# Ledger of designs, part 26: designed miniproteins, single chains, continued (2)

Each design is a single chain, and the fold is of that chain. pLDDT is the mean over its residues in the fold that is shown.

## One batch from the design tools (miniprotein)

Design m4885
Fold by ESMFold2-Fast:
Structure m4885 (fold): chain A 70 residues (1-70)
Amino acid sequence: ARAVADRAVELLRQHNPEAAETSRKKADEALAAGKTLDQVINAIAKASLEHGDENGLFAGQAIAEAVRAA
């Protein structure tokens, strides 16, 4: 879960640094709360969508690549 979240945020940062920082914070909060991988992924996507990634395109691509690389 943490490795996938770390990779997804890093990939997102290359396209949208502001969305990436918010997604990093939300992913860390979800991981600290013991949330599942699916819940962590949803937190990343939601935070990115609300903060500069209006269509979730960059978050969606970053998550897909992170999961594939794991």
Scores: mean pLDDT 73

Design m4886
Fold by ESMFold2-Fast:
Structure m4886 (fold): chain A 98 residues (1-98)
Amino acid sequence: ETVEIKPGDENVVVPKGATLVITGDAKNVTLYEGAKIEVKADADLTVRSGAGIKEGDYLVIGDKEFKAKSVKQGETEADVTFHLPAGTKGTFKGFKKA
């Protein structure tokens, strides 16, 4: 299964084994561990997560770590923004504290 994100897309859910194709900035993306990610253009990805992510923590894709550039905490979940460079490809392995 493939899910493509275009500039302005919101409320995207990417389950384990599905492939997320990023072609521009996106908001309210929910990533499950084991989702595959392919970045085709430099983009800011905002992920919705209940995992207690803080600014400076990392999004792990394959063997690469991407630092959280901003966090907006809600009651249960936070909107966490990561800058992903074009050419990033791998499996989402969760988040890592700094």
Scores: mean pLDDT 80

Design m4887
Fold by ESMFold2-Fast:
Structure m4887 (fold): chain A 68 residues (1-68)
Amino acid sequence: MPRIAVGFARTRETAERGARLAAETFGADESVGLEGMSPEEAMEFGKRLGEETGGAVGVFDAEAFLAA
């Protein structure tokens, strides 16, 4: 079962950086950065991705994660 880290942020660069850091931190197999999505939209994306892949999906506020 794949493990996927999804990061959302206002910019693609921040979203991708946060997603990669989350993937490294939690041992995810893949990372996905979402630019300009709201938290609700990012959560729905993660839910759909989990349904499509049968994988475990974590959704992260990339700006908050990188600021920690």
Scores: mean pLDDT 81

Design m4888
Fold by ESMFold2-Fast:
Structure m4888 (fold): chain A 77 residues (1-77)
Amino acid sequence: SAAATIEAAVAQFPEVLTKEEAAEVARRVAEALNLDDDQANGLAVGILAALDKKKSDTLTRAEFVEGATEGYKYGLA
């Protein structure tokens, strides 16, 4: 599933992700799921929205998974 792929990818990174690490996880998820441009953009928007909401340059793994999962759903809509 997409959620399992997101969780597996983020588990390879520290518990607290920098913006650069979050971008790398998103890239790996997009490749692993063979996402089209709209789906990949949805993923990125979800992650950026999570960063903006926190007003921080870092995300926990759980915050990343939530943002990425919501963004993936947005890209499918």
Scores: mean pLDDT 78

Design m4889
Fold by ESMFold2-Fast:
Structure m4889 (fold): chain A 94 residues (1-94)
Amino acid sequence: SLREQILERFDKVAEEAKKLKIFDPENIEVRARGVSEEEAMEIARYAALLLFLAGVPLTEEADVEVFDPKTGKRYRVRLRREGDKIVAEVELLE
C-alpha cells in the first residue's frame, strides 16, 4: 500500500525533481535482467523516487536494493545520469 501511495504522488515529486535538474521521469532508459521491461520500468521509477526523497543526486551511480513484499521479489537497481537521461539497470535477485 505504501508503494502504491508513493507512486500516486510520483508525477508531482518527479516534476519538482525535473525543475531542480535532479532527474526526468520521462527520460529513463531501462535495462532489464530476469524481469519484463514493464516491471523493470516500474521498479526503476520507484528507486529513482526513493533516491530523490533521500537527497541522493544521480550525478554518480547509485546502487540500491528494492524489496516488493506483495511478491517477495528483490531487485538490484543501478541508476546513473548519462547526459540528460537516467539509465537504470534492474536485475531480479534470487
Scores: mean pLDDT 70

Design m4890
Fold by ESMFold2-Fast:
Structure m4890 (fold): chain A 95 residues (1-95)
Amino acid sequence: MKAMRAEMFGGAGGVSATVSGSGGGGESAEIGSKLAAKSVEEAAKEGGTKEGAELAAKNGVQGMEGAGRAAGTEKGREAGKKGAEEAEKAAKEAA
């Protein structure tokens, strides 16, 4: 359930890329988004508050989705990773 929000952004990006006819780029973005969602889901299960993790996850997924639209910009990928990492730290510290 927690990953559903993150996957919602990933799914939207994937579908959008497919509809636009750019499957290659969209596939990479979709994979990145799903990995970010998976990481946040595990962080929430192991050490955190559901609400805190979900909020930070949303920010991380937004970064990954942006990277997908920009065809794999480094800043977008790093933003997604930082978002997920901050979510995990915030959740564990708040717990």
Scores: mean pLDDT 48

Design m4891
Fold by ESMFold2-Fast:
Structure m4891 (fold): chain A 75 residues (1-75)
Amino acid sequence: MDAFLETLDAIKEGFINLVKKHLDPETAKKIIEEFNKKYDELVEKLRNGEITRDEFIAEFKKLEDEVYEKILKAK
């Protein structure tokens, strides 16, 4: 379980860096705050058994897609 969460944290950091690289600081901050809030909510749901690991992965992919859409729309 720890290795899984560590891998997700590394992916999250890479994603945050990507957002900072491609968007202006103010827009990047807003997107990062929204992403972190939703990510933390998913982690809490996973830890308390409200969602499965497969559901977590599916929802995480949705968060990634949402951020990619926002990056493309901002260009």
Scores: mean pLDDT 77

Design m4892
Fold by ESMFold2-Fast:
Structure m4892 (fold): chain A 64 residues (1-64)
Amino acid sequence: AAEHAARAQALLARDPRSAEGLYHAALAHEEAGDLESARDIFRYVAEAHPDTEEGKEARRRLEE
């Protein structure tokens, strides 16, 4: 949680639309047990960045 949160904060501070930063934010929420926020962020990444590796992985995690 803390490691993913720190990376997300650093990446999103530089680019708030960073697929990598948003993906790490979703992982941080998932590790913290905030599954609703994690799902919302994964959905956004999958929709906004569908051709990135992060977008594809986010979509895969939503399908489970």
Scores: mean pLDDT 76

Design m4893
Fold by ESMFold2-Fast:
Structure m4893 (fold): chain A 65 residues (1-65)
Amino acid sequence: SARDEALAKLVEVHKLSEASAEKALDLLEAEGYTPEQIAAMSDEELERLLVRLATERGFVFERKK
């Protein structure tokens, strides 16, 4: 599904933990982004959105080592 693709991208490309990836997806959907848009988004655009959400919402996304 598009949601599974978005979660996989957040975990594998952006190195978020599974819990942080799910939280990031929830926050992006609250901002009006669909899972399809998130999955199709460029790595740079998605990283900019993650940084913006962390700053504006005061959330720290845990990254995998």
Scores: mean pLDDT 79

Design m4894
Fold by ESMFold2-Fast:
Structure m4894 (fold): chain A 94 residues (1-94)
Amino acid sequence: MSMSELEAEFLELLRKKNPELARRYITAHYEAGQALLDPSASEAERRAAVARDLAAHEEAFATVDFSPEEREKARRLRELRLAADEAVLAAARA
């Protein structure tokens, strides 16, 4: 399953179980993406936005009652997202 497929499934589960958490999650995720793509953003601002996105994911993961299969998919999504964000941050240092 691709990262986009995992994100879509995770967001759908959040919307069904806790729509307020889903709203916070997607907001943090969107803001992180905006910061990573903003050429005027500092490294500190990009890292802070990524940290907020990860914190929102951790809150959702900790508070929502996922099945073992759903939990494994959420963990894999976090790993893929972290790797993608670090690759963008590394490129921005050049």
Scores: mean pLDDT 75

Design m4895
Fold by ESMFold2-Fast:
Parts: structure tokens; sequence; C-alpha cells
Structure m4895 (fold): chain A 92 residues (1-92)
């Protein structure tokens, strides 16, 4: 599966459902835009280590911290749990 806007929308919707997070339409759009811009053309699934390396991060823990901070900036409630589920969807 290749990351594009359609797959980013599916990932965001599935991550919100699994994390038990409710996003406003504006928050959802910001998260979809972020994932599309950051990961466009990436072929899934990838390992957590490969995804960390793609973002020039040393390990999975740094990746989770980076995604959590970015989702917090975008207004996602329970951003750490949301980030963990997004990573699970990228690696499954």
Amino acid sequence: MIVNRETAEKIVDEAAERAGVELTPEQREKVVDFLTRTFEGLELPVSAEELAAYLELPDKDALIRRLTKLFEILGVPDAERFAEVVLELFTS
C-alpha cells in the first residue's frame, strides 16, 4: 500500500477509532495533510526502525516522541496513544 491522501485518510480514521480519540473535522484534515505531506510515496508496511530512519530518527522511541509532539501541535487529544496506533498501522 502506498501512502497518498486516500490511504492517509484511512489511517487517520482507523487510528482515531482504535485510540478512542474523537477528532473535529478541522483536526482530522490537519492530521491527514501532515501524514500525506510527510509520507507521500512511502510503501507500507515498513518496520518501526525503517520508519524512524526515513525521518532521520535513531529509534522507535524517538519516532513515538516526534509523532506525539506533532499530533499535540495539531490538537489531537491523547496524542501519544494516537501516535502509537498510527505507527502500528504503518508497520502492519
Scores: mean pLDDT 86

Design m4896
Fold by ESMFold2-Fast:
Structure m4896 (fold): chain A 70 residues (1-70)
Amino acid sequence: SEEKKKKIEDLEMRLNFARAVLEAGQLVLERLKANPKASPELIAQQERDVANTRAYIDELEKELEKLKKE
């Protein structure tokens, strides 16, 4: 259906955006960990942000799989 197609397209767009955010967040985290002057609090916050983005991606992927199997 057209409605199903639009939902799939929306989820795929959100996934693409979230994956780009994750990649950028991982690069920031690597740079912070490589910097001996970086705050442990900033590193911990970035680790939480990266973990939250991964969880969001997992949920979007599950929703997309369910829609594609219907």
Scores: mean pLDDT 89

Design m4897
Fold by ESMFold2-Fast:
Parts: sequence; structure tokens; C-alpha cells
Structure m4897 (fold): chain A 80 residues (1-80)
Amino acid sequence: SVEDYILELLQEAQKKIVELMEAARKEKDPAKGKEIIDKATEISRLQMQISEALRTDKDKALELAEKLKEKMKEADEYLK
């Protein structure tokens, strides 16, 4: 279902946040470390917004899920 798809994506996003926080911890440049934390925070905020939208507006939840996918792809640049 659409809900199962979004829940799976939210689980992937949570794993991505953990990976980003690990990368930030290993980062020697404080400015770069902050950029990674900011990206993890952005993904976390989208997770919260999607969880809220799933209860009230499935179309909005799908739109936010697409944004989450893009932000997760951007975050992959910090994990190579």
C-alpha cells in the first residue's frame, strides 16, 4: 500500500540519519561536520512532517516523501 511504502521510506531515512551522525562524528573539519548535522536535521524534520501528513493528507505525505528521497540522495555525498 501507499502507507507501507511511506513507512518503509521513513525507516530508510532513520538509517540514513544514523549514518550521517556517524560521518559527522568522524569528520575532522568542524564546518563540514556542521553541514552533515544540518542535513541529518533536515531529513529528520521531513520524517516528522510526513508522519503528521499520513494521518490527515495522503497526497501531501506523498509529496513530502518525494522531497525526502531527494534529500537522502543529496546526503549520500557525505557518505562516500
Scores: mean pLDDT 87

Design m4898
Fold by ESMFold2-Fast:
Structure m4898 (fold): chain A 75 residues (1-75)
Amino acid sequence: SFEELVKRIEELIRQIEEAIRARDFAQALQLVKELDRLLQELGKEVQKDPSLEPKAREILARAEEVGRRLAEALA
């Protein structure tokens, strides 16, 4: 369900942030790969029900921020 996807994405974002703090970049990159997969599933749910778009946009923005933090840490 959409709610289960959102919860999984939120948990994954927290795990990525923890991996970045631990400087475990190998784990962070693996988690980002899984995050991309879940974001694709989230997009499919929004296509079926456009009323989910505002919440999906919030989640996407948070995912983009954690990706930027990882890129910054790797630079």
Scores: mean pLDDT 86

Design m4899
Fold by ESMFold2-Fast:
Structure m4899 (fold): chain A 74 residues (1-74)
Amino acid sequence: GALEIAKRITSLPKEEREKKAKEIRDNAIAAAQHLGADVAAATEAAEKVEKAIISGDYKEAAEALRELSRALGA
């Protein structure tokens, strides 16, 4: 689930977290465009995910991932 993913990503070294956070953001925005979802909402949620991962806060990252999942599913 989102919490398990967040814990794994936030346990990475800072440089790897920054790279992974950017990949997740870019992939999420691309997915929103491909699905015809709300790109603005998905972008906002993806940016929250990026920020939380970079800061190493796995609880915030998990919540932001849930928000992103909702934005992509709408």
Scores: mean pLDDT 83

Design m4900
Fold by ESMFold2-Fast:
Structure m4900 (fold): chain A 92 residues (1-92)
Amino acid sequence: SMKEREEKEKLEEAKKYLEIVEKNPEELQAALDALLDALGKSEEEKKIVKEVFEFSVELARKLVNGEMSVAEFEELLLEKHEEARKEIEALR
């Protein structure tokens, strides 16, 4: 089914994402900091964006380790993005 294919694709995507993050974690953090600075983001906005990034890495690790389902991964990630959006909106 389409759902089974999407679940397989999401798991493979999460595995590749973790490989990239785990290979060069310091370089990725430095690149993210440089990008956010170039975009003129406030210290508060930078903190929120970094928290979302760290949360996504933790969720991807749990998904790859079989500690959560793809459905739980998608739900928790969506909730975190909604929370971050509201926090950034509240800064204005």
Scores: mean pLDDT 82

Design m4901
Fold by ESMFold2-Fast:
Structure m4901 (fold): chain A 74 residues (1-74)
Amino acid sequence: PMASQEEVDELIARLREIAAEGLAAGLSTDEVTARLQAELVAFYERHELSEEQARRLLQVVVDSVAEAARAEAA
Protein backbone atom coordinates (compact mmCIF):
# COMPACT_ATOMS: atom_id res chain seq x y z
CA PRO A 1 0.00 0.00 0.00
CA MET A 2 1.07 3.60 -0.64
CA ALA A 3 2.55 5.40 2.36
CA SER A 4 0.43 8.25 3.74
CA GLN A 5 1.85 11.75 4.20
CA GLU A 6 1.49 11.28 7.98
CA GLU A 7 3.45 7.99 7.91
CA VAL A 8 6.27 9.61 5.90
CA ASP A 9 6.36 12.66 8.20
CA GLU A 10 6.49 10.38 11.27
CA LEU A 11 9.36 8.39 9.73
CA ILE A 12 11.27 11.61 8.89
CA ALA A 13 10.85 12.82 12.49
CA ARG A 14 12.05 9.42 13.79
CA LEU A 15 15.09 9.40 11.47
CA ARG A 16 16.05 12.91 12.59
CA GLU A 17 15.63 11.93 16.25
CA ILE A 18 17.80 8.80 15.79
CA ALA A 19 20.51 10.86 14.06
CA ALA A 20 20.44 13.59 16.74
CA GLU A 21 20.55 11.07 19.61
CA GLY A 22 23.37 9.13 17.95
CA LEU A 23 25.36 12.31 17.37
CA ALA A 24 24.85 13.42 20.99
CA ALA A 25 25.94 9.95 22.22
CA GLY A 26 29.12 10.05 20.09
CA LEU A 27 28.13 7.15 17.83
CA SER A 28 30.21 6.51 14.70
CA THR A 29 28.88 7.27 11.22
CA ASP A 30 28.53 3.50 10.63
CA GLU A 31 26.46 3.08 13.82
CA VAL A 32 24.15 6.01 12.96
CA THR A 33 23.80 4.71 9.38
CA ALA A 34 22.92 1.19 10.63
CA ARG A 35 20.16 2.58 12.87
CA LEU A 36 18.72 4.70 10.03
CA GLN A 37 18.88 1.71 7.65
CA ALA A 38 16.95 -0.50 10.11
CA GLU A 39 14.07 2.02 10.23
CA LEU A 40 14.06 2.43 6.43
CA VAL A 41 14.07 -1.35 5.75
CA ALA A 42 11.11 -1.82 8.11
CA PHE A 43 9.22 1.04 6.41
CA TYR A 44 9.64 0.22 2.68
CA GLU A 45 9.03 -3.51 3.21
CA ARG A 46 5.49 -2.40 4.21
CA HIS A 47 4.94 0.71 2.06
CA GLU A 48 5.17 1.88 -1.54
CA LEU A 49 6.57 5.42 -1.87
CA SER A 50 5.78 8.16 -4.38
CA GLU A 51 8.72 9.85 -6.15
CA GLU A 52 8.33 12.94 -3.94
CA GLN A 53 8.18 10.88 -0.73
CA ALA A 54 11.26 8.89 -1.80
CA ARG A 55 13.20 12.11 -2.55
CA ARG A 56 12.26 13.61 0.82
CA LEU A 57 13.39 10.46 2.67
CA LEU A 58 16.62 10.25 0.65
CA GLN A 59 17.44 13.90 1.43
CA VAL A 60 16.87 13.40 5.18
CA VAL A 61 19.07 10.27 5.22
CA VAL A 62 21.85 11.93 3.17
CA ASP A 63 21.82 15.02 5.43
CA SER A 64 21.82 12.89 8.62
CA VAL A 65 24.70 10.65 7.47
CA ALA A 66 26.71 13.67 6.25
CA GLU A 67 26.24 15.41 9.63
CA ALA A 68 27.39 12.26 11.49
CA ALA A 69 30.42 11.90 9.17
CA ARG A 70 31.43 15.54 9.72
CA ALA A 71 31.10 15.16 13.51
CA GLU A 72 33.19 11.93 13.48
CA ALA A 73 35.89 13.55 11.28
CA ALA A 74 36.12 16.69 13.45
Scores: mean pLDDT 82

Design m4902
Fold by ESMFold2-Fast:
Structure m4902 (fold): chain A 90 residues (1-90)
Amino acid sequence: MDKILSMSKEELKNLINEIERLRSEFQSRHAGDTTREKTIEYLAEYLQRKYNLPEDDARIVSKILLELLDKNGISMDEIVKDLLESIRKI
C-alpha cells in the first residue's frame, strides 16, 4: 500500500490510464465472460508484477480503481484524490 501512497500525481495518472487500458483489453478479449471478480483478479496480477504490491493490497486497489472508473464525468484529478482517500481509510 505504501508504494501507491508514495507515487507522484503524474505516476498515479499513468497507473490509472494503464488500468483503464488493461480493463478495456481484458473485456474485449473475454466478451460475454467478463465478471467483475475476473477483472479484479486480472488487474491485481498486473499491480503485483509491476509495482510489487502484496496480493491483498493489489486486489483492494483494483476494486477501488474499477469503482472509480465506472463513474461518469469525473476528472483524472478526482480519480487520483478519491483513490488516495479510499486507500487511507483502509
Scores: mean pLDDT 77

Design m4903
Fold by ESMFold2-Fast:
Structure m4903 (fold): chain A 77 residues (1-77)
Amino acid sequence: TQAEIDALQERLRRVLSTLPLPESLKEKMLNLDFSLLPQSVRDSLRALLDLVEQGQVSVEQFEEALQRLLEGYEQLK
């Protein structure tokens, strides 16, 4: 639903604001059209946010995962 997408985007925005990630990566992630992402990709992003918030993945691993997601998204446009 749109509410689920909005909640995911808000959560991502908060996590991105707390991490020392490249500004260009943050801008690209926050400007994604989440409606174009498959449900499985949105579910994977939620799981990844859970792991990073719990300190179970490094900032570097999180950055790499977001870059891979962006590469997949560009192929969907």
Scores: mean pLDDT 79

Design m4904
Fold by ESMFold2-Fast:
Structure m4904 (fold): chain A 73 residues (1-73)
Amino acid sequence: LKKQEGKGLEKAMENGLKVYKDTRDRGTEESKKTLTPEQSEKESRESLNKGSSLGGKVFEKELKKIKEQVKKE
């Protein structure tokens, strides 16, 4: 059980981190092509916050599934 939990957590963390990086990097690259420095800064902040939020949600969702499975078994 602990071994399966470890694999699930590792995958959840990897998926969350990947979503975080993809969202952040896409937003940052797009903001670099924005007309003004102010707009670019706003887009960069928003993409970083979105990436962190999305990555965290993916990680927590997988973690909750693992905990629920353990409780039922």
Scores: mean pLDDT 64

Design m4905
Fold by ESMFold2-Fast:
Structure m4905 (fold): chain A 68 residues (1-68)
Amino acid sequence: AELPVLESREEIEEQLARILAEVARHDPSLAHWVRGMVARLLAEASLEELRRATQGLVRWVRERLAAL
């Protein structure tokens, strides 16, 4: 599966919400850590920084969950 093209803040926020929901079902402790990271990104990062960080996080989470 290809990485989503994140063109807007709304798309990024939706993707982050989906990541958190999926992680929480498989690993609640990992979800706690990811939640903290997501909160910081949403509060502090520019749209460009959010897009790059979200792409990296999607890839990282996807690889970890695929190993389960």
Scores: mean pLDDT 73

Design m4906
Fold by ESMFold2-Fast:
Structure m4906 (fold): chain A 72 residues (1-72)
Amino acid sequence: VERTRQVADELARTLGMEIVSERTDPDGTVTVELENPEKGERAVVTQQGDVLRVDLTYTVDGERHSSHRELR
């Protein structure tokens, strides 16, 4: 939980996003959602066991892109 929140806080600071939701599922999966409402960008940080995932939707030169990263 703490690691997922720390990563989310870093993304919020670096990308100008706000944390809009945080939840823990019955299986122990932690999900934190972030948005930049001015740019229509979003990020989702998910921790399941020892795996941390970051899914990011962003805009470059007017085109929308998605990025997926996994940390173990």
Scores: mean pLDDT 75

Design m4907
Fold by ESMFold2-Fast:
Structure m4907 (fold): chain A 107 residues (1-107)
Amino acid sequence: SSKREQIIKLAEEIEKLARDIAEYLLEKDPNNPRYQDFVKEAEAIRMGAHEIKLLVENNAPDEEIKKAVQLLIDDIQLAIERTKDDPEVYAGYQQILDLAQKILDLV
């Protein structure tokens, strides 16, 4: 497959995993403000991955895609630090980080 197809598939996997994290957090304690903030953070990561997919589908320049991926990696690293006390969420974000780094290597 092309680099474009590989990036789209990786971005779609990030979107899926971020959605799974958000649903897990919503189920765990919907009235907890800490978990509400974590849900917003997972949704921001999902939206960042979706943006990368759109940029690639619209043939955006490599530098714009790279900048979007770097911003996504920064958001993921902050999410990892904030959620390190939840092993399930921490593992999920580490997997998302690995996928985002693979996208960066392809750009």
Scores: mean pLDDT 89

Design m4908
Fold by ESMFold2-Fast:
Structure m4908 (fold): chain A 110 residues (1-110)
Amino acid sequence: GASLVLPKILGLKIAVLADKEIAEEVKRMFPDALVFVSEDITREKAKEAAERAKEAGVNVLVVITKPSPDSRERALEAAEGVKEAGAKSVSVFIPRDPSKDLSVVTAVLP
């Protein structure tokens, strides 16, 4: 896997919101990030996580959804939740097979 050295070099504060099933893997991937865990990532949970991240002075929120048949829809809903919290820029990555691989939302917070 790729190193997290780029965020450290840029001095960015990062938070991650992850589904509970993948939370331990996500914590290992982002050891310096503030990690929020949810049983099921919804639009509302993504919005709440973005608001908590803003209060903590976080610059970037990454939302990682577990592999599932609805993972694409869940990632797109999470992106809308983060936008509702006032994110300035939102990028969504959907893998070739979102039922087998992680979907990722990256948001720049105000």
Scores: mean pLDDT 80

Design m4909
Fold by ESMFold2-Fast:
Structure m4909 (fold): chain A 96 residues (1-96)
Amino acid sequence: SHMEKLAEEFRKKAEELGDEGIAEVQATKSPEAAGRAVARLLGLLQEAHKYSPEVFEAVAKAVREAVDRLVAILEQYDPATAKGVRETVDLALDTL
């Protein structure tokens, strides 16, 4: 269906943004890089929310998976930033 194709396109974009953000954080170990990754993922999530529940759920799942990987990396050297990232994403997912 049209919604299935749209959900797949948004999911691929979320996966791409997640992979780019994780790569930048792994390379830099920067809280600013983590902040940029989260901002881009949440921006896509807000865009997806405007279409349909199916598109939103597909993006939300990809965002959760990317954030779990990001938090696992951050917890090793910056647990405060890791906690902030998780809390920010959890709040966004609960309020959208």
Scores: mean pLDDT 82

Design m4910
Fold by ESMFold2-Fast:
Structure m4910 (fold): chain A 65 residues (1-65)
Amino acid sequence: DDVKKKANELIDLANKYVSDENKVKEVKDLSEKAIKKYEEGDYEGAMKYLRKASDIFDESVDKSK
């Protein structure tokens, strides 16, 4: 539940705060992979994809705001 919640939050935040559509897609793809791994019972894999999504989001967010 927490992993799916965090993944969906990252997708929402990327749509709101990331202007580069390719990076929004990357965050979405990684977050969806995290959800899939969590549902498969691979919690470690889910956390790895969630961290990658978070890293891409942090790099991509407009810091001039």
Scores: mean pLDDT 79

Design m4911
Fold by ESMFold2-Fast:
Structure m4911 (fold): chain A 69 residues (1-69)
Amino acid sequence: LEKKIKSVQETGDRNDAEIKQLQEQIKQLQEQNSDQLLIDTYEFMKGSSEVVRDRIEQKKAALEEQLKQ
């Protein structure tokens, strides 16, 4: 269980770093008045990564609960 929790946490940390990168890219594109389709594409990618983050947190919480019980 502890080894699985660590693996899930490492995956979550990587996904959080990706979300941060996408957010910074969106901000830069907006400042440059870039193509709206390109901005929308990056926002969609960020939203998808946020869904993945929520699923990772749910799995981590379930594993931590199993470890307590």
Scores: mean pLDDT 79

Design m4912
Fold by ESMFold2-Fast:
Structure m4912 (fold): chain A 75 residues (1-75)
Amino acid sequence: DEEKRRKEEEQKRNQELLEKYNKLMEELDKWPDEAKAVAVFQLLALRLAGAPDEEIRERARELGVSEEVIEIILS
C-alpha cells in the first residue's frame, strides 16, 4: 500500500535525522571550544528560521565550521 510505504519513508527520514544528530554531537565533542559549539547551534537556528542555504554556508565558513558539519546542518 502506498500509504504504508509513505509511513516507512517517514520513519526512515526520522532515523536518518537521528543519525545526523548523533554525528553532529560527536563532532561537537571534538571541539572543546564553546564558541564553535554555539556557532553550530546558531546556524541550526538560522535554518529553522528559513534563512537561505547559501547564507548559512557563508556564515558557517566564516566561523570555521567543517564541511561535514555544514552538510549535516543543511540536510
Scores: mean pLDDT 72

Design m4913
Fold by ESMFold2-Fast:
Structure m4913 (fold): chain A 78 residues (1-78)
Amino acid sequence: MSELAKEIIEVIERLAEEAPEVREQLEQMKALLEKNPSSLKLQLEAALAAYRLGVEYGASEELIKRAKELAEKARELL
């Protein structure tokens, strides 16, 4: 699995701890990334979804910033 995919999965796991209301959605997103570890499109979509859910459910500013940075990195590689 790419370094970027691993970092996105880490953010998803931390976000699931801070926002248990969306844990199921985050676990499904993690599973899709694990099945498609080279898909930059899925990596971008997952990072953007993590950013959106982090903002919506009041996650830490650290996680929100990290999700945004990973989304920008995925977009640059696309």
Scores: mean pLDDT 84

Design m4914
Fold by ESMFold2-Fast:
Structure m4914 (fold): chain A 75 residues (1-75)
Amino acid sequence: MDEVIQRSIEAVRTADGKLIDELLEKAKEAEKQGDYDLAIDLYSGVAGVYFTLSRYDKVFELSKKIGEIQKKKDK
């Protein structure tokens, strides 16, 4: 748990969000493969990073995306 959060914060500090883009790509791939649990976890991680950056606009967008995936999972 702490390791994922720390790694995401470190990526933002050292790579101008490059690791955020990588995590978003993995989340999209998981969604396409029907692995909704993994997709939700990855999008939630990215949302946490944006929250620490006060990018609430991005947090809100990701929260909507997570909600859409949750609906697909519950179907």
Scores: mean pLDDT 73

Design m4915
Fold by ESMFold2-Fast:
Structure m4915 (fold): chain A 97 residues (1-97)
Amino acid sequence: GHVLLVELLGEEAVRRIVEEARPLLEAGDVEGAIRKMRELAMRILGVSEEEFRALLQRVAAERAGVTGPIRVDAVILSALVEYLGAEAVQEAMRRSL
């Protein structure tokens, strides 16, 4: 999933977005971390939330042959896992319960 964000934003921008969300994740606010990343990605691209979803859907269709609807928050969560590690994300999710 994280590869879709890299295709749209580039590796440097995705890494910066993940680092901006790190304090929220470390505080156990997984939903806040995802929201922060979505907001920053939309701001960088200059698009609305619906336009951002459409762009991710287009890249998924072109690169992976995905014809069904994608889950934007799952794509963002996959970037958190890739850059910060699965253990850090799992611990944050446990704290948010």
Scores: mean pLDDT 81

Design m4916
Fold by ESMFold2-Fast:
Structure m4916 (fold): chain A 88 residues (1-88)
Amino acid sequence: GSVTEQIGLQLRLIGLEFDARLKGAPQEVIDAIRELRDLVLKAGSNSEALSVADEGIDRAERYLEAGDWEGALKVLKETIKKLKEILS
C-alpha cells in the first residue's frame, strides 16, 4: 500500500457516496460507504487492507451504478468485516 493508493480510494468513496445520495440510496448504504471510508483512512499504507478495500470498492461500485442497493450493501459489509479483521 501507499499514501497515493489510500488517497485514491478515499476520493473514489467520496464520489460513490455523493452519487449514491443523488440516486436515492437507503441510509444503510450511505452509512456503509462512510464506515468503509473511515477504515481506509485507518489503514494508512497497509498494503493488505488497501488491496481488500480496492477489490471491495470495485465490486460495490458495479452494484451502486446499477441501483442494486441490496447487492451493494452486502459487498460493502463484507469488505468492512474483512478490513476490521486486518486492522484489529
Scores: mean pLDDT 88

Design m4917
Fold by ESMFold2-Fast:
Structure m4917 (fold): chain A 84 residues (1-84)
Amino acid sequence: MEVYEETVVDPVSGTTVRLTADRDARRFEIDLSGPGPLTPAAREALVAAARRIAELAGLPAEERAALERQLEAFADGLAARPAA
């Protein structure tokens, strides 16, 4: 089974995002560890990494588009998260 993994670390917050794509299952996972938010540079790196592994995993265009939307919403959610 071929599983692809990419890790993006935000240099300012230290937040780590792990992306995993399973080619056989055609499944994508996002794991977040850290305080957030993501800088614009880390957000761009995250989307680029997700695109790379999604293409390696052979995900269909519709699923890739949904994944990109999920990543943008996820990054925006981290940036807009109020201090608890």
Scores: mean pLDDT 69

Design m4918
Fold by ESMFold2-Fast:
Structure m4918 (fold): chain A 101 residues (1-101)
Amino acid sequence: MEEVIERLRKEIEEVKRYLKEHSTPETYTAAVLRAIGLGLDARRLAEKAGLPEERIERVELAAELIELKVLAGIRSEEELLEELEPSLEPEELEIIREVLE
């Protein structure tokens, strides 16, 4: 489970590096702030659902990563959610879907 968190953090940094290299400073900043905002929204829903902190952190990071990858044009939301299905519980995926809509 901690492996999932470390993987999500690594992928977030890789996508941020890609965005920084392939966009303007303004576009990069806007994308990062939007992704952080969605992660915080997902965190709030996970907190309301009574999830333990480790699972709350996974939901927050997964939502941030999905938004960053979508904004970078790497993959669709549906493809990214499907990739995360083996790493997340069904309730965690439902929270992420909620903040993306």
Scores: mean pLDDT 81

Design m4919
Fold by ESMFold2-Fast:
Structure m4919 (fold): chain A 87 residues (1-87)
Amino acid sequence: YVDSLPEEELEELRKKAEIVEEALKEGKITEEELLEIFKESMLKEGIPEEELEKMLTEGKSIELSDEQLLKIIKRTLELAVEKIKEI
């Protein structure tokens, strides 16, 4: 759960989120590209591609644990930052 994370891990996530937010603001990364990175993160955390397609096309919620959601967010931010560095 996010409130139970170590301060160091929260700071790291916050810094990555700030980098992604600034890149979106500057147009270095698009919302569409960020969505693709989010999809990749969900797939790597074991969410099946079929469930991802249902969530994105039909708007159906996937039941995610707080721990799994946090891992997806962390991976999404890491991949987004790496993509921004390539620009």
Scores: mean pLDDT 72

